# Designed miniproteins, single chains, continued (2): the designs that were tried, part 47

Each design is a single chain, and the fold is of that chain. pLDDT is the mean over its residues in the fold that is shown.

## One batch from the design tools (miniprotein)

Design m5611
Fold by ESMFold2-Fast:
Structure m5611 (fold): chain A 85 residues (1-85)
Amino acid sequence: MMSKEDVDEAIEAGKKTLERYEKEANEFIEKHKDNQELVQKIKDLVEKMRKYLEEAIKNRDDPEKAVEYLRKFNEALAEFESLKA
């Protein structure tokens, strides 16, 4: 199991990753404005990432819960990467 310190490090990494992906999402949305369905999927994925990161932060003193939310964050990120390919 991850320690509290490992969870805090993962959260800080997640914050930087989310900032980068929000920027990439905005650029992707701008490029694909005419594809409303794709734009909505990207917005939904970024919102999921944001929500999962917020939940990980709220549960940082509960490593099991924090790790589960960080896992969900990474799943949403992987789906975003697959959609960009």
Scores: mean pLDDT 83

Design m5612
Fold by ESMFold2-Fast:
Structure m5612 (fold): chain A 55 residues (1-55)
Amino acid sequence: SEKDKEIKELQKKLRELLTKADYYENVLGDRQKAEEYRNEAKEVAKKLIELSKEK
């Protein structure tokens, strides 16, 4: 279903955002940019939880 594709896309995006956050914080030392990516990841996680509750 289209919803299954959306869930997979959001899961990939969540993993990518968390990987970027970790890279910016621990490799580049850019804590502000890392926090921005973590905040984006939180929003993606909220959407995933909401989609899981609907079906």
Scores: mean pLDDT 83

Design m5613
Fold by ESMFold2-Fast:
Structure m5613 (fold): chain A 77 residues (1-77)
Amino acid sequence: MKVVVLSDRPGLGVRYAKERFGGDVLVALTVDEAIELAKKYGADKVVIISNDPERLKEAEAKIRAELPDVEVEGVVL
């Protein structure tokens, strides 16, 4: 399964991705980068990690609009 992880904290995003998905993962720092990587590599899932619930909701909405066939999961840390 190809996964894109979007995180507002790069080190935390990389660690979460490696621990949960075993390294078959792409890490994005912005919503636009996450969308680009998901389209380019045919991602099955986008995981959004944020400490801000409002920013998480905004990112989910934008990603769902641009990638309707991709699973989107939000994680507040």
Scores: mean pLDDT 77

Design m5614
Fold by ESMFold2-Fast:
Structure m5614 (fold): chain A 78 residues (1-78)
Amino acid sequence: MKEDVELSILQTIYGLSPLTPDVVFAGGPETLKKFVEALRNGNFEEAAKILREVIEKHKDTLPPQLIKAGEEDIKKLE
């Protein structure tokens, strides 16, 4: 399964924002794989860390709506 499709399924299962795939995608393919693996393993602390790192690294380029969605998901995962 493509990681983007798996993330959409996991996003729905864990009640994350529908915008979460777009946030994670901004970190690139390796970030997407790590985030999906963290969620698959129930490692929510690692998933929250990955989202935080993507937001911090891409803060000036991400739309405010995606930053807000990612920050809300970090709170849900922590």
Scores: mean pLDDT 78

Design m5615
Fold by ESMFold2-Fast:
Structure m5615 (fold): chain A 75 residues (1-75)
Amino acid sequence: MELPPVDWFEVDLEGFLKELERIFEAERKVRIKKNGLTPEQQAKLDAELEKRREELLSRLHFEDIAPGKARVRLE
């Protein structure tokens, strides 16, 4: 049995995008709770996470496999 290429992951596209959002929201909540961030500091954190999400999405390459399923890799 051949292993797929290390750089590709097979995902449910909707599930993958939802999971990505969940990961960023979890990091946001942990950093807010751990550091007791003010609304102003939360806005800065939100801007940082939005930039990181945009950079990650710009580096991701998607290839459709089936309806609702894709392969994804980071460049």
Scores: mean pLDDT 72

Design m5616
Fold by ESMFold2-Fast:
Structure m5616 (fold): chain A 81 residues (1-81)
Amino acid sequence: EARKLAEEILELAKQLGVESPELVENLEALAEADTPEAIATLREAKELLQKAVDLKDSDPRRAVSLLTAAMLLVIGAYLDL
């Protein structure tokens, strides 16, 4: 579950112009841990990123805010490992 969510998050982030070795590292660690907490955070981050992708052309400021929130969730979950 966590691995597929991590892969989907990386693809959504790429659509938003984000390619970061740190993001890849954090997502790989979360996917490897595969805890219920990691899975829940990855699902929430994916929902935020999907909304950011949907809004990137019509409301870019909101899209950036959602992207930032998703990245902070991923970092927070990584630090809790």
Scores: mean pLDDT 82

Design m5617
Fold by ESMFold2-Fast:
Structure m5617 (fold): chain A 114 residues (1-114)
Amino acid sequence: EARAVEEIRNLSRAIVALDPDDPLARAIAAMLEAGASLAELQAFFEEHFGVKAISVAEEEKRRAERAAKGTGFLSLDAEEFRKLLAERIEEAIKEGDLLEYLKARLALLSAESL
């Protein structure tokens, strides 16, 4: 629990450093300074995007879809890599996965800054 909150804090601070106008990352950083719990951060994320954590059946479907897609990294150009990160952001939003959203968002901003 404490480790997850620290990871969210580090990710949100890194996002704000690269994109100071990111409203979700700024709100999460402010909530963490106010002592928000992981449950409060997750509830805020779900409310912000109007989503709920997906069911086990939907998770299994998405895992099968990801397995069928495979993984490519070294042969991707910068545009294809950014597109995959944007798709991962959308997947994390649909899954209600705050931590994966922040990881994908930071990776996208880092890729754009290089």
Scores: mean pLDDT 70

Design m5618
Fold by ESMFold2-Fast:
Structure m5618 (fold): chain A 81 residues (1-81)
Amino acid sequence: MEVEVLEIRDPHGLLTDEEIEKIKSAKTVDELVEAINSIPKRAKPLTREAVEQALAGEGEGLLGVPMKDPEGIVTLKIKRK
């Protein structure tokens, strides 16, 4: 399934520039899952099923990414292509 990341909400600067670019460059659900799971500071693994659930209905949704060290949440706005 093709996906586009429309927005990354990181008000506390928890992501590096390289991590942001990798997330923005994701073109499929699997690439997005890999990009998020490559972040060392993520608190929980992201699953393909979680992304597909966020895209259920209108094909657009918000995806919360829990972070650790420091604790926080990065929010992604994603859309199915």
Scores: mean pLDDT 82

Design m5619
Fold by ESMFold2-Fast:
Structure m5619 (fold): chain A 62 residues (1-62)
Amino acid sequence: MAERRLAELEAALAGLEVGIATARAERAAHADDAARVAELDAQLAAMERARALLREEIERLR
């Protein structure tokens, strides 16, 4: 399998995980703001789907 492609996907996954951690921290900090929580929940759901797809591709290359 292509090690270079695997490294690229792992880098993309690491960046996405930072984004997810940041959004989760924001959600926790604004737990009393229903509108902001709803917006962050939608963003987190989209990022978690992208993370799952990246993980599947990484596992196929291993």
Scores: mean pLDDT 83

Design m5620
Fold by ESMFold2-Fast:
Structure m5620 (fold): chain A 81 residues (1-81)
Amino acid sequence: INELLEEAGAKARNVREALEAAVELTKAHGEEIVAEAEREGLDPDEVVAAMRELAAKAPPEYRPLLLEMADALEAAAAKLR
């Protein structure tokens, strides 16, 4: 049981690295990401709201990264209007 939890912890560490990379990508290319979402019929405001809701439900260790990504998308969406 503990061994399975440690393995899940190692996978969660890889997820954290992926989230950190996604935050950096969102900050660098936020306007492109928002434009692509709009092309697919997604409302950027709804995407930002969904990410903030996900952050509230996420483990505390991932919450700041998800909020940082949401803030970057919100800023990019505001620039495209």
Scores: mean pLDDT 74

Design m5621
Fold by ESMFold2-Fast:
Structure m5621 (fold): chain A 81 residues (1-81)
Amino acid sequence: MKGRVTAKGADFSRTGAVSDGEGEVNGTKVQGKVAFDPRTGGAGVVSDDGTSIGIANARLVSPTEAEGEASDKTPPAAPAG
């Protein structure tokens, strides 16, 4: 599934940057602390409600946006092509 994180008032060009922002996975928006690591391609959102969403193979789309594949705990048994 496609996921993205958007920082409000912060720049993801800094390694390990954590900022207030929003995560979006398959149309569901989660507000909280957003982080993106350009070295590993890891990104995520941690909500104050304890909800956390991991995003793998994330790339910067803009200085405040990163987009990648959302990791749901249930990976589909998709045939690898």
Scores: mean pLDDT 68

Design m5622
Fold by ESMFold2-Fast:
Structure m5622 (fold): chain A 67 residues (1-67)
Amino acid sequence: MRFQVTVTVVLKDGSQLEVSEIVEAPNLEQARKQGEKLAEEAKKELAKKSGTPVSSVSQVDVRITEL
C-alpha cells in the first residue's frame, strides 16, 4: 500500500520545516513507524540548520494519508 506522510516540525524560535514523502508500507501501522522516523530526522535537520538543540522543538505533527 502507498501512504503520503507529511511531517511539520516547529521550534520555539518559530523556525518551521515541512517534509512530505510517499512511502510503501504493508499497513497503516508500518506507515506510522516510517512517519515517526521521518519526524525524528526532520527534527534533527531543523535543529542543525537553526543552530538550536532538538529540545527546542515545540510542536511536531505527523499526518498520514492512504493513497
Scores: mean pLDDT 78

Design m5623
Fold by ESMFold2-Fast:
Structure m5623 (fold): chain A 98 residues (1-98)
Amino acid sequence: MGAETTLKEIEKRLDDVVDEAGRVDPREAGRLRETVKRTLDRVKKEGTRKAVDEGIEEIRRLGEESSPTGQREFDRVADTLEWLGSYISGSSAQLKKS
């Protein structure tokens, strides 16, 4: 299904932006990766937009504690999670037992 391909593309993009953010702020890299992983795991298990929104909030908090350059990279991670959130919202609307 096209939705499965889209999820894999989002996950690949997340890996790329998380790695770049981790290069800019190595100290917060572990927390960022854990937050993204937990968000993806919750999305796959629960299928809820709330899991994405909570993940985005955590990432933005980490970005606020980082340098201006780090904050910009963390914002890119948050933007990629918004893409995941849009995918979930579309899927949930269709999967809400018609």
Scores: mean pLDDT 75

Design m5624
Fold by ESMFold2-Fast:
Structure m5624 (fold): chain A 58 residues (1-58)
Amino acid sequence: METASLKGLSKEQRLEVLRTLDPHTPEETAANVPESFQLPITGLSEEKRARVRELTGQ
């Protein structure tokens, strides 16, 4: 299973990553996600996976 780490990202960058998967993600939810959280990206479109990789430090 492919995952993306949110480690080292700012709150704004975490929100952008989470909204790539679910555009309805509220800002409070993104702010409360722990740095250790591994975001599953398996099953996302190639475009969304590329976006997540870009935001997470690709």
Scores: mean pLDDT 73

Design m5625
Fold by ESMFold2-Fast:
Formats: C-alpha cells, sequence, structure tokens
Structure m5625 (fold): chain A 64 residues (1-64)
C-alpha cells in the first residue's frame, strides 16, 4: 500500500540522516562547541546544512 511504502521510505531516510549526522557531528562540534544555547542552535543548523548537502549531492565533503 501507499502508506506502507511511505513509512518504509521515511524509516530509510531517518536512518540515512542519522548516519550522516554521526559522520559530521564530531567535526562540527570541534568548530562549534555546544556550550551555550546560541552555540547549540548554530551546531544544529550546521548539522542540518551538512545533511541537506549530502542528500542533494550524494557525497560527503572531505572529512579531516
Amino acid sequence: SEMERALREAEARGQRYAEIVSKWRPRLEAAIPPDTPEQRIALSQALTEAVRYELEHGELPEIP
């Protein structure tokens, strides 16, 4: 059914997002420590941007 397909796709997407975040989090936390509410928001936005970039381009930028 359409609903079952949509749920399966949402689950796969969620898992891929988590994998991308896991790869980027240590790098971004080194640059933006989550010490203040403002820094936590900036880190969250940077992580969202990295996930969006990966999903759009299908590749990770070089991770040092």
Scores: mean pLDDT 73

Design m5626
Fold by ESMFold2-Fast:
Structure m5626 (fold): chain A 74 residues (1-74)
Amino acid sequence: GAALSQQMADASKENNERAKKLGEELYKKGKESGDIEKVLEEARKEAEKQTPGEAQAGLKAVKYAEEMIKKEEE
């Protein structure tokens, strides 16, 4: 029903927003550390240790951080 569809949409939105926030944090942490590639690699490895759903969110966060780096270069 509509409620189930809304819950799925809200869950996807929450997951994507959480991944984006984590990505923003990873980007800032990487910039502050001076070794953003190492920060992203460690985040990727940490995500792989999580449950499948959490791993997906962590990998999306790394992708968002990589996109932010690319935009900075533009």
Scores: mean pLDDT 72

Design m5627
Fold by ESMFold2-Fast:
Structure m5627 (fold): chain A 78 residues (1-78)
Amino acid sequence: SDAEILARIRELAREVKEMAVDEIRRGQPPSERLFELVREIQELIASIKDPAVREEAVAIYREMQAEIGEAYLAYLAA
């Protein structure tokens, strides 16, 4: 169901953020696993049928990207 897909997107977005922030703090380039998880999120978003649920999923994805970008800027400022 769309609700199960949305729940999976929330879980994956949290995992991607945690992984990306850890990699940034260690001065490591993005891992192949990070790209795989991001791709999985994108495919799950595309599979959502309800436009309102898809909009919520896109918002989660954008917030994840914003938080990763913020962590990267903090790393560069240190």
Scores: mean pLDDT 87

Design m5628
Fold by ESMFold2-Fast:
Structure m5628 (fold): chain A 90 residues (1-90)
Amino acid sequence: REEVRALLERAQALFEAGDYEGAAELLREAFRLLGDAAGAEVFYRAGELAREAILALAAGDEARAEALNAEAMALLASDPEALRRAIEAA
């Protein structure tokens, strides 16, 4: 569980340093670990969308980033049991 927290902290530090590609990759990896822990496909897809959202922000496409983030949030909301499993595993 602390592995996910460490990845998110590193992703934030890279994002603040302007390394959006590095931040996006670590965020995707954090969601992959959440998907593995929860046994849920929704986290893998949400992680891919979150990665694309950060890259869209880096490219200056805020509208695309917002749309991708909304898709990721909708996916997480579509499987509340998977989200609950991930939270309980923390």
Scores: mean pLDDT 78

Design m5629
Fold by ESMFold2-Fast:
Structure m5629 (fold): chain A 79 residues (1-79)
Amino acid sequence: ADFARQAVADTARYGSEKMKEGDYEGAAQAFENAAALARAHPSVPQEVADLFEKGAKYAKEGKTEEAAKWAQRSADVAR
């Protein structure tokens, strides 16, 4: 199992749960953490980090639909 990819996915899921709770700041921080994990691990495509950084930006802006879209796209690339 690719433990780094799983850790990124688990962190992203935590961010999605924070968005559902209305904690957009917590969601943004979780997505930023997922991006940092992706950048730290060469086994994770670097595109995943860029997509999570976009998700974090939209979460900070309260754009839940856009944040979810970019987070989902990042998860799809990571697998």
Scores: mean pLDDT 75

Design m5630
Fold by ESMFold2-Fast:
Structure m5630 (fold): chain A 77 residues (1-77)
Amino acid sequence: ADMSLEQIAQEALEGAKEALKRGDVTTAALNALVAARLGDVRAIPIAEEVKKKAREQGNKYAEKKAEEAIEIARIRE
């Protein structure tokens, strides 16, 4: 299975968007963090939306993971 890092990042971004659509901010944050660690700056706007929703729900774990994704992706920008 010769999946490129770009394809893995794209699937992680799609997973984050689908999790957000379901209201699963924890899964969304973790998927955004995967994309950010792979250097995909498209993780930034998704992670910012996850952070906002996680904060509204009081999910501090998801908020922290979304913040980590934003910081990592911005360093690689």
Scores: mean pLDDT 84

Design m5631
Fold by ESMFold2-Fast:
Structure m5631 (fold): chain A 88 residues (1-88)
Amino acid sequence: STKYRLKIVKSEAGGEVGAEIEVDTSTTVGELAAKLAEALNLDPNLVLGVFQKHLGVGPDTLVDEELLLQIAEVLEKVFGVELEVEKL
């Protein structure tokens, strides 16, 4: 499976700049929302709801490179969080 590293390079929401999260193509949007919420000190239901509203994805949607880049754009727009997506 393809793996990705997500790094928080800037945050206006809080959390730790430099925090890293690893995901792969078996990771769901719900699981990613929970990991991002923990790293950013946000409510996981808030993060998931933002992804559902802006991207039309469900909690069981599997992540791929295109979706991770779209999630990064939404995080910057809504929360002022800059997320770097790196393919491992």
Scores: mean pLDDT 87

Design m5632
Fold by ESMFold2-Fast:
Structure m5632 (fold): chain A 96 residues (1-96)
Amino acid sequence: SLEEIEKLAKEAEELGKKAAKLALEVMKVAPELAPEAIGLALRAIGAETGARYSLKHAKEAKTKEEQDKALKEVQKSLKDAKDALKKAKELLEKAR
């Protein structure tokens, strides 16, 4: 349903923003890890952007196939956001 896609997109956006914030914190406390932190921030931003794009597609969907495609895309963005957050937390612990 559209409501399910909206919930997943919001979660992906929130987790993506959190991952990007942690990646920026890594750059402040451990500048030597900046290349890895930049890579994680870009992946986090990509997941957030992908989730917003998929939600837009879901709202504009006129067929069940288009709605199902948007659901699959938002699920991928959520997975990418969760992976980025996990790696950002691991990198921050390594920086400490």
Scores: mean pLDDT 86

Design m5633
Fold by ESMFold2-Fast:
Structure m5633 (fold): chain A 60 residues (1-60)
Amino acid sequence: SVLELVRRGLAQPSTPEGLRAFTAAVKERNPSLIPDDTVFTGEAARLYMALVEEVRAAER
C-alpha cells in the first residue's frame, strides 16, 4: 500500500532505498507528479508530507 511505502521511506530516510520508497509512494498516489522517477518536485513533496500525516494519524 502507499502508506506502507511511506513507512519504508521513514525507516531509511538517508538511503537510496528510502528515497525510492518516497518516490514510489508519491507515484502510486499521483503518477503525474513524478513522471520519470528522478525528480522530486515541491508538489510531490507536499503530497508525501500529507501521506506521512496519514501514517501518523493511523498510529494514534
Scores: mean pLDDT 68

Design m5634
Fold by ESMFold2-Fast:
Structure m5634 (fold): chain A 74 residues (1-74)
Amino acid sequence: SEAEKLREEALEEIREALEEKFGKDNPEAKKMYEIAKKALDELVEKLKEQKASLEEIRSAIETFKGIVLQEIKK
């Protein structure tokens, strides 16, 4: 679905930012990625359960991604 594509794209950007800053095999970066992935998965599933529109899901994913990327790039 479109929501699943948006989620995958956000996770890919988060993974790339973590690998760029911390290196590919950094265990703390892997933990941060898994935490972000779980949080984003739970967010999207809850919004789907609440029958949120694609626009609402997109907005929530973009907000989540922006916050995470900003923290990584400090």
Scores: mean pLDDT 83

Design m5635
Fold by ESMFold2-Fast:
Structure m5635 (fold): chain A 87 residues (1-87)
Amino acid sequence: SKKEEAIKKTEEYTKEVKELYKLAEEKNEEVAKKLKEKLEQLETLLKSAKEAKYSGTAELARKGAEKIYKEAKELFEEELKKIEEEE
């Protein structure tokens, strides 16, 4: 079903950001804090997708989750780049 597919994608984005958060916890507390905030947003969107009465609503939640996932990945990559650029 379209709703089930949207939920699965949102779960995948949430799982990937959880992995980024765990890696960030050991390296940079500020980045970890920001990733935790994005995780909370993803959990809210996942709940919205699961509770959605219409597949279209679940798909909107998935699109929101994809945006947050991309922002989280970019934030983590910026942290890594700063470490590489440090003398």
Scores: mean pLDDT 81

Design m5636
Fold by ESMFold2-Fast:
Structure m5636 (fold): chain A 86 residues (1-86)
Amino acid sequence: MIPEEVRKALQELYDAMLSKDKEKFIEALRKAIEAGATPEDFRSLAIFAENLGLTEYAKALRVAADGIEQGLSVEEIIKRVEEALK
């Protein structure tokens, strides 16, 4: 079961991807990680992004999922995601 706070943050990520707003995407990603989003939450969203042709965002979401699995800090995860979106 996905907590309400995680669900809302994942919805903000979805909206940011559709608007192609990288700044809003990074902000929503930080909120999702802080709310306790799991690697599987980000990987599911990455598959969805890929199906929409949003390949840069799919890659960024997989980088975030890998960072959480590795136990990286939120700041390090955000840095790696920003690098993936270049």
Scores: mean pLDDT 84

Design m5637
Fold by ESMFold2-Fast:
Structure m5637 (fold): chain A 79 residues (1-79)
Amino acid sequence: SDLRDFLLRMARAVLEDFEEDAAARSFSGTVRAATSVLPGLALALGAEVFVNGERVDPERLRREGFTLRVGDRVRIVLP
């Protein structure tokens, strides 16, 4: 989907040490630029977002937003 392609482009722009795991349908990296757009897009697509090993609550993110900070370790698991 267009949103999925946009998510992947955004992730590559915002994350250093970007790695894809096709078997797990996931990607990860370290945040290089603060963003609330990347986690919002991921959850809009039904993906799970993990920050420093902790799962971000999709309901809270959808209503309130969530900001990734420089240095955060992020993993996004696609549906």
Scores: mean pLDDT 82

Design m5638
Fold by ESMFold2-Fast:
Structure m5638 (fold): chain A 86 residues (1-86)
Amino acid sequence: SEVSEKVVELLEKAAEAMEEGDIEKARELVQKAAEELRSGGYSVLAEQVLRAAESVIDLLKKGEITPEQAGKTLRALAEAVKRYLS
């Protein structure tokens, strides 16, 4: 699916931004992934992706996880979305 390819790419780029400590860029990329999901008719999945990313950002801001752990969590989210859309 074209939607699947774009969403996975955006979430993987968001994971890379998190690993580099660029939270603002990661947020922008996650929002773009959610917009692609909504445009493809996956509004519930878009909300779930946004909620998951916000939880990761909150944990990172509290110092409960590292940037590396945050990136790994977003990469796992990208893989889960890929499997769901396949």
Scores: mean pLDDT 86

Design m5639
Fold by ESMFold2-Fast:
Structure m5639 (fold): chain A 95 residues (1-95)
Amino acid sequence: IEEKLEKLKKAVEELKEAIEKNASEEEIKKLAEEVSRIGLEILREDPSLLEEVEKLLLPVVELAIEKKNKVALRALLPLEVEIGILRLKEGVEKV
């Protein structure tokens, strides 16, 4: 699982560079879909890594919002939804 976290960190860094450089929509979509795929695999394998995955994802989501990159935001949406669901479940369990 640490190998997948390192892979996610690298994918996030590559996506951030692509967004900052105004890379093609195809390249940004591919990189963002890879980030979502890796993040979802991590959370399905170990939901306790929610905070770590969220921490890695937040800067690239913020950058995509700032740059109004709808392609990146759409590709990241499945992972953001899963994070939201898991946070809601954790909130209920702590009561």
Scores: mean pLDDT 78

Design m5640
Fold by ESMFold2-Fast:
Structure m5640 (fold): chain A 101 residues (1-101)
Amino acid sequence: LKEEAKKLIEKAREALKNGDLDTALEYVQRAAELAMKANDKEGLFEVMKVAIELIRAARKAGRDDIARQAETLLSKIFLYMQIEYGLEETQRMLVKLEKEV
């Protein structure tokens, strides 16, 4: 599960780099599902980073549909993390995320 999620994150980054926002969204969504199933905190952190990059790219491209779906995914991941890891740990991860994006 962790290894498969990592590959999907890499594919999402490559699609994003190539401007293929639809494909990037699909890979990010699948990576999030696998990371949640694996209870992979580090994988979820990487998924959130790519999702934020995707939101920025989508807004710049006028793809409000992609931006909204990626924002919804971030909300779901954030809620999952608060439930599984607690508010304080989730807040620490958000501070770290801000520095890396």
Scores: mean pLDDT 86

Design m5641
Fold by ESMFold2-Fast:
Structure m5641 (fold): chain A 106 residues (1-106)
Amino acid sequence: ELEELRALAERALARVRAFLDELGLPQDLRDALLAWFRRQVEEVLRRAEETGDYEEARFEILILHFSVLVAALDAAINKLSAEEAIELAERTAEGWRRGLENAIRG
């Protein structure tokens, strides 16, 4: 399962890179968002290996993937700085985590 999770992570990284390239963002912004996403995913993989919670890790990768796409789109439209885009990605990820926790708590 860890090897499948790593494969999912690499696929997500490739898709994020392709999306950032298609949006035509400045290189510094693309590099910053991709580096942020890679760092977050590496932390998720490390935690999954320690806890054995691969299902939570899969959801976290999905949350991070959507969060970086949202930040990238907003950066393209509103010409955000790298710092602003990363802050938006982090805020979006936290919003999704809270939303999912509230939805699954009966």
Scores: mean pLDDT 84

Design m5642
Fold by ESMFold2-Fast:
Structure m5642 (fold): chain A 91 residues (1-91)
Amino acid sequence: SSKVLEVEVQSLADLYEKMIGEKPSEADLKFIEAVVKVLEENLSEEEIQEIVRKLKEEGGPSKPLKTYFRSLLKDPSLTDEQKKRIEKLLE
């Protein structure tokens, strides 16, 4: 649901600020929203590629945010499919 997505985006933004010590930029917030959407919604490969294209047009995520999400790829609670989707958004 849209409200669940909004709560999860805000929670990740708050966690990022606490861990990194800086507020996420607008581009970083768009990236966090895209990650949550790709993990929560049953999106096609084409829809994911379009999201990646739009994120690249915005300059992509900051280096600290990329480092944070790359660390999540080592989390054993994530499925292989979820890890692949996050990797695709980072590149």
Scores: mean pLDDT 73

Design m5643
Fold by ESMFold2-Fast:
Structure m5643 (fold): chain A 61 residues (1-61)
Amino acid sequence: SSASEAAVLRLVVEAEEAGLVVTPELNARIRQVVDEAQARGWSPEELAARVREVIAEARAA
């Protein structure tokens, strides 16, 4: 959905602006979360929360 796409894009842009490098591995993990959200019928808010968790993990590495 456009709302889910916008939420994910916003989070990725904010992370990149804060200095995070989006690696192929991080991109694959984000894609996996998006695919799971679609399969399970997650809301844009739940998808955003899961993507934030993945980004936070990448920042802590």
Scores: mean pLDDT 80

Design m5644
Fold by ESMFold2-Fast:
Structure m5644 (fold): chain A 84 residues (1-84)
Amino acid sequence: GETRTTLLESTFGDGTKIVVERTVRPDGSESYRVLIYDSNGNLLAELPLERVDADTVVVKSSTTATSNGKTIPGPPKGTRFRLP
């Protein structure tokens, strides 16, 4: 099965939480994603990340999420996260 690991976690002033996660597949391939949660812990969006060097991943697409007809801001395209 796939293995998922939380690499980074940040909470913003409005209670929105961002999690950077690595998925390792049985063939050894890796992928990275950012998960955006509301202040109640509900998942709002999942966005792909691209690894650009040994310790950095970058947001590849729009980071806005829509919940109940309202746009929720996330990290902008081009945002870099440093891996531990």
Scores: mean pLDDT 71

Design m5645
Fold by ESMFold2-Fast:
Structure m5645 (fold): chain A 80 residues (1-80)
Amino acid sequence: SEKQRLASLAVGHAIRGVALKNEGDFDGAAKSLREAAKLAGKVSDSDKATMLRQLSKLYRENGDYDLAKKYEEKAKELEK
């Protein structure tokens, strides 16, 4: 199904984002996780919230606490 295809693509981008983070490529990781969030948002609010929390964690690990908080708040709104 289209939703299964989009979900698989979102997971693929998320895995790539984690790999790039582990390699020290913060910009690449953020770009991949933003694409994962965009694709996940086409599947469900819950899937998008999961990807936004991964973005929040990435920004927190990079010391960008303001962006980390914004992404966490966006994720919480989608889960209400």
Scores: mean pLDDT 88

